# Designed miniproteins, single chains, continued (3), part 47

Each design is a single chain, and the fold is of that chain. pLDDT is the mean over its residues in the fold that is shown.

## One batch from the design tools (miniprotein)

Design m9708
Fold by ESMFold2-Fast:
Structure m9708 (fold): chain A 81 residues (1-81)
Amino acid sequence: MGKEKSELVAKLIGRVFAIAATEDEDTAAERARQLGYEVAKKLGLSPEEAEKLADRMAEIARDLHRTIREVQARYEANKAA
């Protein structure tokens, strides 16, 4: 059922979040992309859908990393002002 596939996606998201919080942006994006391909294979997605999922996971990791960095930069800038 779709709920079981949703659990795999939820675990992937949690892992991507951890990677985005602990790795640099490029490393986080690359690792998220690899995890996206792994999950796509388990879900039996087409090659085109697998590539889209992997790309989307990489984008999510970059967005999360940038958000974390922006929040940190704002705190540092506010401390300097």
Scores: mean pLDDT 76

Design m9709
Fold by ESMFold2-Fast:
Structure m9709 (fold): chain A 58 residues (1-58)
Amino acid sequence: MLEEAIAAYNAGDIDKAVEYARKLAEKGDKDTAIAIIKLVLQKEPEHEEARKLLEELE
């Protein structure tokens, strides 16, 4: 899942990267999910779904 999230992010599929981050958090890998969301927000600071997920996880 981490490699899939990074691959989606690198491909520009930001929505897919956020989806994988959510799945990581649901499986208990919260710190990795937060790291992916922060990468998404560096590229798209106004991404509402990523911002909301980060607030839920912190």
Scores: mean pLDDT 80

Design m9710
Fold by ESMFold2-Fast:
Formats: sequence, C-alpha cells, structure tokens
Structure m9710 (fold): chain A 92 residues (1-92)
Amino acid sequence: MSEIEQLANKLKEKLKELGFEAEVEISGNKVTIKITAPNVTSLIGLVLKFIGLSLEGYDIEIKIEGMTVTITITAKNEDQLKEALETLLESV
C-alpha cells in the first residue's frame, strides 16, 4: 500500500469515527472521496473545510447530491497530494 493510500485510509477511518460514511478512490494524481453526512450541520461543516482547502490553492471539485458529498482532489505531484490529505486529517 502506498503512503497516499495509507493517508486516504486514515482519512476514511477518521471520518467514520465522526459518524460519516466514507469511501476513497485513488487514480493517478487524483483522490476521489465520497462522504455521506449524518445530518445537515455535519454536511455544511464538511463542505466548508473543503472550500478552505480550495482557497489555499488545492485543486478541489465538490459535488453535493442530497446528503452525499463527492470531493475530487487533483494534485500536480505526489507531495502536493500528501499535503492535501494531511491537511484534511488535521482539519477533521
């Protein structure tokens, strides 16, 4: 398992501990995270954290469908992807 896969799995487990349902997919320089929130307040809080990362210069796509948020992080390199995942782990 790569270091990026290990960070993605840590994020998935942390989100599950907080009451979210989470699935993570890695494809090249992209990570896709699908998160189902238990309530609207948790959903809004999650979206605001990802907007914060986008404002810090990370390439992030956010799609909201009901209570499910799909986040795609596109990195220029592996180090940037690691930094994005570590920032998410720190923020949740």
Scores: mean pLDDT 78

Design m9711
Fold by ESMFold2-Fast:
Structure m9711 (fold): chain A 58 residues (1-58)
Amino acid sequence: GEKEKLEKELKEKLLEAGYSEDQAEGIIENLREEKASLEVLREAVKLAEEKIKERKEE
């Protein structure tokens, strides 16, 4: 569904940011445990994109 698609997108972005698969899946599982809404998942994707930029500027 929509949540699974956003979870996959978030994982891909976290991996692009240099996170390991374990770290990325840990973040996804935390969001699942919190039963994050679609809006929360979209915001998490946006924050992951910002982290990608921050890591590359460090």
Scores: mean pLDDT 77

Design m9712
Fold by ESMFold2-Fast:
Structure m9712 (fold): chain A 75 residues (1-75)
Amino acid sequence: MLSLVALQIRLVGLLFEAELLLRNHPNDPEAQARARELLEEVKEELERNRDKLSESTLKSIEERIKELEALLEEA
C-alpha cells in the first residue's frame, strides 16, 4: 500500500519530466513522442488508483495532462 503522498509525488514527477521534454525540445518529434508515452503512463496509473486519490488530486492531475496534451497538439 503506497501512501497517497508517495503516489502523488510519483505522478507529478512523471508530468514534470514530460513538461521538461516539451519545453527543452519543442520542435523535436522524438521528445514529443516520449512526452506522450509519459502522459499515457500517468493516465494508466491515475485510472488504477482512482478510488485511492481525492477528487481534488484527480482534477489537478487531469488538468495537467490536458495542458501538456494541448502543447503536443500545437506541434
Scores: mean pLDDT 79

Design m9713
Fold by ESMFold2-Fast:
Structure m9713 (fold): chain A 62 residues (1-62)
Amino acid sequence: KASAEALAEAERIARELLAQGLSPREAGEKVTERLRARGYSEEEAIEAADAALTRLAIEGLI
């Protein structure tokens, strides 16, 4: 399970990318890429991206 910091960062990045017109899948891929660039593991980055997108979908942003 991703850390609270990774989740907060993923959600912020995902919101920005979705606002720019990216699809949920494209946003997820970019969030994962950016988190990995910041030093998160591949597993943690994927978990954080998935959790952030799920939360945004529940909130109606997706």
Scores: mean pLDDT 81

Design m9714
Fold by ESMFold2-Fast:
Structure m9714 (fold): chain A 80 residues (1-80)
Amino acid sequence: DEEKKLKEEYEKALKEKEEAEKRLEEANEEAKKLIEEGKKDPSKMNKYIGEALGLVGDASGELLKAERRAEELKKKLEEL
């Protein structure tokens, strides 16, 4: 049953998207902490900014991939 398989894959993709959204929220909070620590020591500011950008960038990329997968599966289900 193709419909059942697509529904199971879509539910899994929705869970992966929710997990990616949570990771992005956590990355944003860690990024804020890194920026505040950088404000206390300007000599380390560039390092903390780099780490913050990396965390948010990685999490945003994973969310984008999860959103695209969920949208593709939703479209396939709507075509059934």
Scores: mean pLDDT 84

Design m9715
Fold by ESMFold2-Fast:
Structure m9715 (fold): chain A 81 residues (1-81)
Amino acid sequence: MMEELLKRAEELLERAQRLADEAAERGDLELETEASMVEIAAAVLKTTLEKNPDADLKEVEEAIERIEKRIRELEERLRKA
């Protein structure tokens, strides 16, 4: 379970980075900034999981869901632009 949460956090970090890169290529500074903020949130979550093996898994799972939802919203905005 913890290893799966770590993998999900890593995938979210990678997705946010790709989103920021694509937004930058389009010149969408607002989307790039928002994607970079989500990237920071995912990186913090990953670090928390790596440093605190006894972290509250429910709180972590809720954080992953929030970040994933935000990434999906930004990816949809990028696709519609």
Scores: mean pLDDT 82

Design m9716
Fold by ESMFold2-Fast:
Structure m9716 (fold): chain A 73 residues (1-73)
Amino acid sequence: KSDEELEEMAKDLKALGDEGSGIANYQAGLLYKELKKYDEAIEYYEKAVELSKETNPELAKKAEKKIEEIKKE
């Protein structure tokens, strides 16, 4: 919705000791969801899951929930 909101999410995830492609792809997914480009949002969330499942399972689970929410809509 706003770059400020996305930046805060990135800071929170970084504070958990995880930064890099997983966080970036999760943010991209959020941006595409706000743009109502759900196919692209799902693609980026899937990338976030793949990049985070071994290093940050919590982020991977959050991304999976976002994918399920979009698919239900």
Scores: mean pLDDT 70

Design m9717
Fold by ESMFold2-Fast:
Structure m9717 (fold): chain A 60 residues (1-60)
Amino acid sequence: MKVPSAEEVTENLIKFAESLTASKEVLLKYIREEIEKNPYLNEEEKEKVFKRVAEHIESL
């Protein structure tokens, strides 16, 4: 898909976080930066995506 949906962005960021060997704090920082760089998400979608990815990282 040329323009990823918020759900696809969430799935890709979870896979990205799982591929990294880092502390949960560092992973959350990287995930936040990647979400902020995404031009296809509005601010509400960015917060929703971050919350879902953060909940997954906390479960690791």
Scores: mean pLDDT 75

Design m9718
Fold by ESMFold2-Fast:
Structure m9718 (fold): chain A 138 residues (1-138)
Amino acid sequence: SKIAEELLEETREMLEAGADREEVTELMASAVALGHYEAALEIFEMMKEAGIKPDRKDYTLAMEALVELKKYEEALKLFEEMKKAGIKPDAYDYYLVGEAYYELKKYEEAIEYYEKALELDPNFELAKKNLEKVKKEL
């Protein structure tokens, strides 16, 4: 995609110019919003290679990209990396982990993480629906 190539070129130019994390995060968010999930993951890797420490939003965007690409085991590894970095997950992060476990047929773990998402956001409708779906598998 021309847009994906342009986002990657902008990211490279910004990093070579010594740009702050926030601008790189915005390019990554744009990639995810446009469905350019591979480009979002490349931006995340470029950020780390440039010595920029990713924050919660960066990990969330990368995990979302991995789940959308059906790279569920990689999403779970990234979640563990996020926690080891001392970053506290939000409700959406727990939801993405629940989705990854569900697709891997690990239903008990999927239930655990959907419940964690609902503990942080009781009105999270997608987590409620998917929790009910998983309960039918047990």
Scores: mean pLDDT 91

Design m9719
Fold by ESMFold2-Fast:
Structure m9719 (fold): chain A 88 residues (1-88)
Amino acid sequence: SAEIAAKQAELRERVIRIAEEAVAGAPKEEIKERAKELLREMLAFRQEVQPAPAAEVERAEAKIEPIAEEFVNDLEGLREALEQLRAE
C-alpha cells in the first residue's frame, strides 16, 4: 500500500540521518539512544505489516541494545552502510 511504502521511505531516511550524524561526530550515547528508538519503531511497524509470534518479538527486542551498541562503535562500518543505503 502507499502508506506502507511511505513509512518504509520515512524509516530509511531516518536511518540515513542518524548514520550521517554519527559519522559527523555526534556523541555516541545520543546516537545509540536514537538508534534504539528507531529500531523499536521498525519492530512495531514490522508487527503491523506482518505480525510475528510473541517469542520472536521478544528475541528481536533483546537484540535492539547490542545492535545499537555495535552501530555506534563501528564508524567505518557506518560509513560503508551509509553509502550502501544511499545507493539503493
Scores: mean pLDDT 77

Design m9720
Fold by ESMFold2-Fast:
Structure m9720 (fold): chain A 73 residues (1-73)
Amino acid sequence: SLAVALAVGAVLRVVALELEGDREAAARELIEAARELAERGLLDPEAAEEAIRLAERGDLRGAIRALLAGTKP
């Protein structure tokens, strides 16, 4: 699935940024990915909004879960 491939790719980039110690960049990457996937119809809009909200408050693990749960199969 294109949606799953793009979502997994975004999560891997977010995790890589966390491993480099750049949590702000990781949050920005997740927010951008959630918006792009929702715009393309590949992510449920409500899940995208939840992922963005969680990322903005620094809950990157919650944001990743919301993004993956809302990703279309």
Scores: mean pLDDT 86

Design m9721
Fold by ESMFold2-Fast:
Structure m9721 (fold): chain A 64 residues (1-64)
Amino acid sequence: SEQEETNRQLLETVDSLLRMAEEARRQGDEERAQVLLDAVRQLSTKLPPGDREEVLKRVEEIRE
């Protein structure tokens, strides 16, 4: 369905941003990491509840 395709594209975008946030944090760029994680949180509101919870869990793991 069109909704499934949209969700897949959102998840691909989220995955890319999470990888960038992980890299920024590893390099000590906490400001960039925070901006990227905030963007992920905003995008997660457009995902189904199950996908949203998994994404938010990954955000918290990176923030730790």
Scores: mean pLDDT 84

Design m9722
Fold by ESMFold2-Fast:
Structure m9722 (fold): chain A 70 residues (1-70)
Amino acid sequence: SDKEKKYRELMGKAIKDLQDMVKKGSPRSELEKKVEEQAKKIVEEFPEEDYKEVKEYLLGVLDNLLEQEK
């Protein structure tokens, strides 16, 4: 469905932006700010999603990305 496709596109973009920032060595504070911004953007487009749940998911993705760069 169009809604599922748009959700996947927004989530994929959020993850890609985090990947790029991690590879560039962005500070943790900047990475956390990006997670908050992307989670807010996703909830604005998909109000049925919980902000806290989306944020925690993206923080988990961020932790995995940071672990791979060690």
Scores: mean pLDDT 84

Design m9723
Fold by ESMFold2-Fast:
Structure m9723 (fold): chain A 86 residues (1-86)
Amino acid sequence: NAMAEANRQAAFEEIDRFFEALKEALDGYNAGKSPVDLIAELLRRGEEEAAAVFAVLYAMEQGPKTLDEIRKLADELLEEARRRLA
């Protein structure tokens, strides 16, 4: 079934795009770029899922200890990034 094969290929390409966007953000962070600027660039490109995941990963690394503190910091980063787009 060529259509099922094409649909499976498209799903893998979408997953690959997500991981490439997230990898670019992580590489930028390791290169000393601002996490807010990296999130804003992801949002500008329409990579909303990669932006959200990057914000959570950054929050986990930056010292919050509870899930609630991680969520709060990630939300604050996403809100600041969205302000830079408006």
Scores: mean pLDDT 81

Design m9724
Fold by ESMFold2-Fast:
Structure m9724 (fold): chain A 58 residues (1-58)
Amino acid sequence: KTEEINKKLAEYLEKIKDKLTAEQLQELADKALQLIVEGKEIEEVLKEMDEMVEEILK
């Protein structure tokens, strides 16, 4: 992937890492990478990740 996509993904994961377990964080990262491989734009990927985090934290 491009450096810009990797940077945005890493910054997002860094921001939320203390709210999730290592296992949940890994699942979130794996899902994000899968969406990127499927051709989703980074903004769409981050939105889906936010929805998953919200579901986990409720």
Scores: mean pLDDT 77

Design m9725
Fold by ESMFold2-Fast:
Structure m9725 (fold): chain A 60 residues (1-60)
Amino acid sequence: MPSDEEIIKGIVELKAKELSKDPTLSEEEIKEYKKKVEEEARKAMEVNPEGLRESYENMK
């Protein structure tokens, strides 16, 4: 099982890779989305770490 930090990083990287392949998105939009995803993931990890872990598994 990945660590809490690995889960947060994994979620951010998965979203960033998907967004980077979209030709309609600018780099600024991608950066803003990455920041938001990281903040939400960290907050979710503090409030409900089990739920975030399940979400990460479902993203695979």
Scores: mean pLDDT 76

Design m9727
Fold by ESMFold2-Fast:
Parts: structure tokens; C-alpha cells; sequence
Structure m9727 (fold): chain A 62 residues (1-62)
């Protein structure tokens, strides 16, 4: 997966989006281990939520 970034978004938003992409990649790499996959997927979701909160504070419809 190529890290997803939003051009023109605050760097903090793009940082969390990159972290989410990395965590999601790890979840996919560990798809045969449900517990590890779930942990990484949760990290990805949490990072996306953080990015979304920051984006909304900056006036972006993320």
C-alpha cells in the first residue's frame, strides 16, 4: 500500500494517515493471525479517527 496523504492538509493529519496505512499493511500481512491482525487494524482505525478529528478542526471534509 502507498501511504495515503491529502495534499494541502496539515502535516499532523498526513502523519496519522501514514500511520494508519502502515498499521493497515501490518494487519494484512498478519491476516492469518486473527489476534495480531485485529490489533493492527485497531491501530489503523484509531489513526484514521485522529486524522479525521484534526482535519475537521482545520475545516477539511475528511
Amino acid sequence: LTPYVVPGAPEEVNRYLREATEAYQKALENSDDPEKAATYFKEAVDSVERARELARAAGLPL
Scores: mean pLDDT 76

Design m9728
Fold by ESMFold2-Fast:
Structure m9728 (fold): chain A 102 residues (1-102)
Amino acid sequence: SLTITPASTTVKEGESVTFTLTASEDVNGDVDWYKQKPGQPPQLLIKNASTLAPGVDSRISASGSGTTYTLTISNVKKEDEATYIFYAKSLKKSASATLTVE
């Protein structure tokens, strides 16, 4: 199983937020993070656990290995309001969390 904590959170502009994914089995860093807004396709943010995708804001960072992975957004802006999706490519499974910005 895959679980993101927090599964839903509200933060104020200028704060930082960290989503932590816990996996029940080792996914060996073969993992991507996506951002999805309603009515839009998912946008790749992070490839292979920690590599920032081209054109993605440097306020976004990620790390992790084995069974635990994190996505951090610093200096949160209103445009960061979205669903964040973790995709474990080896398992073909995903988990999601929702960020609301005040």
Scores: mean pLDDT 88

Design m9730
Fold by ESMFold2-Fast:
Structure m9730 (fold): chain A 65 residues (1-65)
Amino acid sequence: MASKLSAAAILAIGVALEIGGKEVKVKGNEITLTVKLKSERDRKLAEELKKILEELGIKGTIVEE
C-alpha cells in the first residue's frame, strides 16, 4: 500500500545497514535490496524483511551479489 511505502523503505534501509547491504531501491510499490549474504543470519533477516514487505502489500525483492 502506498501509505506504508515510507515506513517499509526505512525498515529496508535498517536491515541493509545491519547485514551489509549494497543498495536499497524503491520504485512504485516495489523495494529491492541488493546484498552479499555472508551467513545464515543475514539470509534469515533478508527473508524476514521480504515477509514483512509482503504483509504491507509491497513487493520485496532480494538480489544476491
Scores: mean pLDDT 77

Design m9731
Fold by ESMFold2-Fast:
Structure m9731 (fold): chain A 56 residues (1-56)
Amino acid sequence: SLEEMKERLRRALERLREEGAISEETERVLQEAIDAKSEAELLAGVRRAVRLVVTG
C-alpha cells in the first residue's frame, strides 16, 4: 500500500511539472512525502503540498 501510494504520488508530481503548476517549495514538500516511511506521514506531506499549490 505504501509503495503504491508513492508510485501514484510520483505520477502526480510528473503531471504537476508538465503543467508548470509547481513551485520549488511545493516540489520539495512532495519529494519529502514520497520519501516518507509511513502512510500517515506521506498523506500529511501531500496535504501540505496541495495547500501550497492552492494558496501560493
Scores: mean pLDDT 78

Design m9732
Fold by ESMFold2-Fast:
Structure m9732 (fold): chain A 65 residues (1-65)
Amino acid sequence: MVVETKKFHISLSVIREELTGTEILKMEEWLKEKGIELVYTGDDLSEEEKKKQLEEMKKMAKEVE
């Protein structure tokens, strides 16, 4: 059965500035358990997009625990 999987996109800029490698691996693990794929991208984001992405991340981290 094919089911649509939710994806969470995170830029390398956000990763390098805000998160450690350990935190990324931990999030990838529990997101995978919830059926959410963590996708890394090297695209440059605007400051507004970076802030939105971090806010969504914090929200998901609290909800998925």
Scores: mean pLDDT 64

Design m9733
Fold by ESMFold2-Fast:
Structure m9733 (fold): chain A 61 residues (1-61)
Amino acid sequence: KKLEEQIKKAREFLERYAKERGLTPDEYLKELFGVTPEEARQLSLEEFRRRIEEAVAKRKA
């Protein structure tokens, strides 16, 4: 599904940012959103994407 591809892309952004912090993507996700990887899977695709994009946009300034 197209939605799954969007999530994959968001995950790549997250991984890049986590690497810059010396954290795993899961750890960065927890720090940034306060959710565990398991909880993140429970989030709707829209919510997950929105939060990732928000974090990326803020970093981009």
Scores: mean pLDDT 64

Design m9734
Fold by ESMFold2-Fast:
Structure m9734 (fold): chain A 57 residues (1-57)
Amino acid sequence: VPLLSPEDARRLGDSLRAAGVTEPVGTEHPETRGDASPAALDAMTERAVALAEKQAA
């Protein structure tokens, strides 16, 4: 997958960390903690790419 830029990739990672993706939000919503199917991860990736594209524009 082509990266838009190193800075965009880094910012994307930082945004995901800030959003708590590295921490399961399960403390608030236990039912959503295990709801990360491959399809859901793919949808998150599409959203992240769209965000990076908007920032790169």
Scores: mean pLDDT 56

Design m9735
Fold by ESMFold2-Fast:
Structure m9735 (fold): chain A 60 residues (1-60)
Amino acid sequence: SAEEARERARRLALEAGADERGAETSGGTVQWQVRHLGMDEETARRGAEQLAAGAAAGLA
């Protein structure tokens, strides 16, 4: 679900070293993509991992 994708993205961002704001941005983006674009959870998960890495590096 979009909510589960959000929670996974947020968790991955925190585990990658992102701060709370970066984690919430990653989660919100993934939730929006799943809900509004019909993106599948696996594609959203891969995108979340990339966003988490970018957020941790200050590049998101």
Scores: mean pLDDT 73

Design m9736
Fold by ESMFold2-Fast:
Structure m9736 (fold): chain A 66 residues (1-66)
Amino acid sequence: KKEIRERILKLIGEILRLIGEILDLERKMKTASEEEQKRIQKEIEELKKRIEELKREMDKLSEQLE
């Protein structure tokens, strides 16, 4: 079951990377034009969807740790 734990850690790392990217985009959005804000908002939503997918993968792996 060590392989499952290692995979979970890798997923956590990826989620943290994506969260960092969202925070950078949120910072940029504060000074962006309306057109840029729309583009940034779409990028943030796509990143949030990716994080949600990774969380589902993590949940599935956590069930296998029993």
Scores: mean pLDDT 82

Design m9737
Fold by ESMFold2-Fast:
Parts: sequence; C-alpha cells; structure tokens
Structure m9737 (fold): chain A 57 residues (1-57)
Amino acid sequence: GAEEMARNAYEAALALGLSEEEARAAGKAFQDAGSGKGGYEILRKQGLVRAAQAAGL
C-alpha cells in the first residue's frame, strides 16, 4: 500500500546516502501519490531525482 511504498522510498533514500530531510520528502511524495510514477513526478519537480530512482529499484 501507500505506507509501504513511502517506507521503501525513505529507506532506499537513506541507503543511497541522502539526508534525513530528503528521505522524508521521498517517503511523503510516494505516500501522497499512491503510485511509483506519481511519486517520481513529485520528486522530479522538487529536484530529488536520486531519491526517486533509489525507491524505483
């Protein structure tokens, strides 16, 4: 579900070495979008493309 996608995005961002703030932004974007593509577009608009790519792996 959206919560699991948010957690996976957050953990993937931290594993990639991104900041806690960026990791939380990644998790929130995927939770709010309810989809991988929607979360990616939100993060792309925020310039957090690395977090989106990490979560998509």
Scores: mean pLDDT 71

Design m9738
Fold by ESMFold2-Fast:
Structure m9738 (fold): chain A 55 residues (1-55)
Amino acid sequence: LKEVAEEAAREGRRLIAEHGTLDAQGNLTLSPEARARLKELGDRLIDAVEAERAK
């Protein structure tokens, strides 16, 4: 669980850094593809938590 959470955090930061765009107002915008990848990371974390709870 801890390893999965750390890996997901690293991938999430990478996606934001590579695909995030700051507008003139300082608002962060992500591409739809990057947003979908972040959702997949979140789903994997939820699955890992459920598996850990079931052990």
Scores: mean pLDDT 72

Design m9739
Fold by ESMFold2-Fast:
Structure m9739 (fold): chain A 75 residues (1-75)
Amino acid sequence: SMREELLELMTEIARIGLPIAVGLALVKRGKMSEEEAEEWVFEILRKAGLEFESLEEALKRLEEASKRIDELLAK
């Protein structure tokens, strides 16, 4: 159902998006370098069972999930 697919997509966005958002906030606030934040984000994603070759790949997966939500809500 749409609700089940939406919950799965929201969960995926949270699992990928929240570490990225926190990492970016830490860089913006001068608490981490960009390189340190990227390493920290990948470590958290790895602990969640998610492996990406690059931050760009993780962002693309986020964009795909977001696009799928938009498609589901456009019904």
Scores: mean pLDDT 82

Design m9740
Fold by ESMFold2-Fast:
Structure m9740 (fold): chain A 113 residues (1-113)
Amino acid sequence: MEEKIEKAKQIGEEVGRKLADDLGLTPEERAAVEEIGRHFGEELAKKGIDLSKLTEEQRRMLLLAHIARLAGVPVRLEEEDGKPVVVFDPSLDPASQRGLGDLAREAARRLRE
């Protein structure tokens, strides 16, 4: 169990790091996304989901949904041209209108509480 969780944490951290780099996040926002990525990997492993069997795009979209949920923002996963897309409900809390960097900081803050 623990070995699988540690591997999943590493994959989640790598997904978070790549996402942060691709989006040009600050070092603080990048660190927050990497921390959330580790948590994301652990949660999926506990649910029996093998991150190594997912596509890079699926990992990325699931991580975005996880960040939003940790920040207290409800999200929906939809399919567009056979690809998963994260959709935010427009009736949501003002936090749903923040950029990814703001959501990542709030999610990391809540994770530490």
Scores: mean pLDDT 71

Design m9741
Fold by ESMFold2-Fast:
Structure m9741 (fold): chain A 74 residues (1-74)
Amino acid sequence: SLREGLDRTEAELPAVVALAKAEADPARRAAIAEGLRAAAERARELAEASEDPELAARAAALAERLDAAAAEIA
């Protein structure tokens, strides 16, 4: 479900950030950052499309966290 997708992304994000920070290759780090930005775009689309205010708020917050994580590891 969409909620399960949000739950998984939220749970996995700290590990993805830690992995990216440990990555010595800037090209691999850039690829991870692009993946996070793509995930942020999908989360924003979910927030805009959702009629569930709780789901919309979670998706919007996740999009901001994903963008912040991408900027942090770039």
Scores: mean pLDDT 85

Design m9742
Fold by ESMFold2-Fast:
Parts: structure tokens; sequence; C-alpha cells
Structure m9742 (fold): chain A 97 residues (1-97)
């Protein structure tokens, strides 16, 4: 995957995570998802600037927040999707470096 493709993938994941936050009935889950989306966007910005260390830190923070949201979620479909998104964030971050 090119850096440009990784950045676009991360931006699309952030948009999906923001939509999931808006749809979440649990304010704690919604807050964790908004935090994750913010971290994903900052990771994409860091990749664009060539800051590999900052990009890795933000992808790690985003994946941890997505996993935390999954653990707190009572919806098994949302939980599975959040774990999938966490894996995709880590994959995109690694392929961009």
Amino acid sequence: MSKEEAIERLRKIAEEVERLAEQSPDPTVADALRGAAGAIRKSAEAIEKGDVVQAANYTTAASLLLVAAAIMSKDPEERQRLIELAREVVKAGKEAS
C-alpha cells in the first residue's frame, strides 16, 4: 500500500468511527469512539508529514480506544466491527511506514 492509499484508508476509517459514535446510545462508548477518530486523523496527518514515530503513537492510541469501545459495547455486531476497524488502523499504519 502506498502512503497516499494508507492516508485515504485512515481518513475513511475515521469517518466510519465518527458515524458509529453518533449512533451509539452509550455516551462513554461514543466518547471513546470520538477519541479514536481524532487519533486516526492525527495519525494520517503524521504519515503525510513523514513523522513515523507520531503516526505509530496515534495508530496505537486509536486501536486501544477502539478496543476499549468494543469491550464497553453491548451490541455484538458493533463489537466485532470495532475490533475489525482496530486491525485495519494498525495495518494501514504499518503499510505507510
Scores: mean pLDDT 84

Design m9743
Fold by ESMFold2-Fast:
Structure m9743 (fold): chain A 61 residues (1-61)
Amino acid sequence: MPLDEERLTEAMVALGVPREVAEAVARSLVLSGADAEQVRFAMRALGVPEEAAEAAVRELE
């Protein structure tokens, strides 16, 4: 599935990521054509727990 930049930004903000960081990361992931595993990895790198990152990626499908 192609990523939705707005939905990805909102999901990261809901997980405690600052909006400016969430917007920048979401744009980067969408422009690079990141898959679900790359999105999970990026969220975990931002300090999101694995379980929460997996749930967020499923919600974005």
Scores: mean pLDDT 76

Design m9744
Fold by ESMFold2-Fast:
Structure m9744 (fold): chain A 95 residues (1-95)
Amino acid sequence: MELSDEELREEVYILLAKAYRVHLELEGSIPFDLVILAGFLLMREKKIPASELSLEELKKKALELKENPPDPELLERLRQALEEGRLSEFLRELL
């Protein structure tokens, strides 16, 4: 999926809103960072935009990643990108 910088920013905003809702619905039992990573991985695997990602699919993927954790280095890279406001760059590299 080839996205412009503006489209990547929109994808990040849509995903963050969905990830935060999933995080709240699960009462914080899954870290917010892991929910964000789950969403980005689903976008890559299915080649779909964040707008087409259901909250149910995101919740399921986040639970799967909790049971079968991703590469710790990948999760740490996402955390750093989130803290530094570089999630659109992280998503571009992941896609």
Scores: mean pLDDT 82

Design m9745
Fold by ESMFold2-Fast:
Structure m9745 (fold): chain A 73 residues (1-73)
Amino acid sequence: MLSEPVSEEEKEAVRELAEEALRVAEELKDEELIELARKILERAEEAIREGDSAAVGVAAVAAAVLLVVGKKL
């Protein structure tokens, strides 16, 4: 639950997800999507550094949504 500390596996998974979202945005060559993906990656890294499991979860969901939307477009 939200009070649980961020695990090393979660940190790695969220980084990989954010990097994949950025790759998809770059493939689409959409400047707005690329900016969003960078912002999500920055937030993920900050959340990981702070150990905020809720913020890590939000960043993971944002990256997943961007990846799904990017694949659909």
Scores: mean pLDDT 76

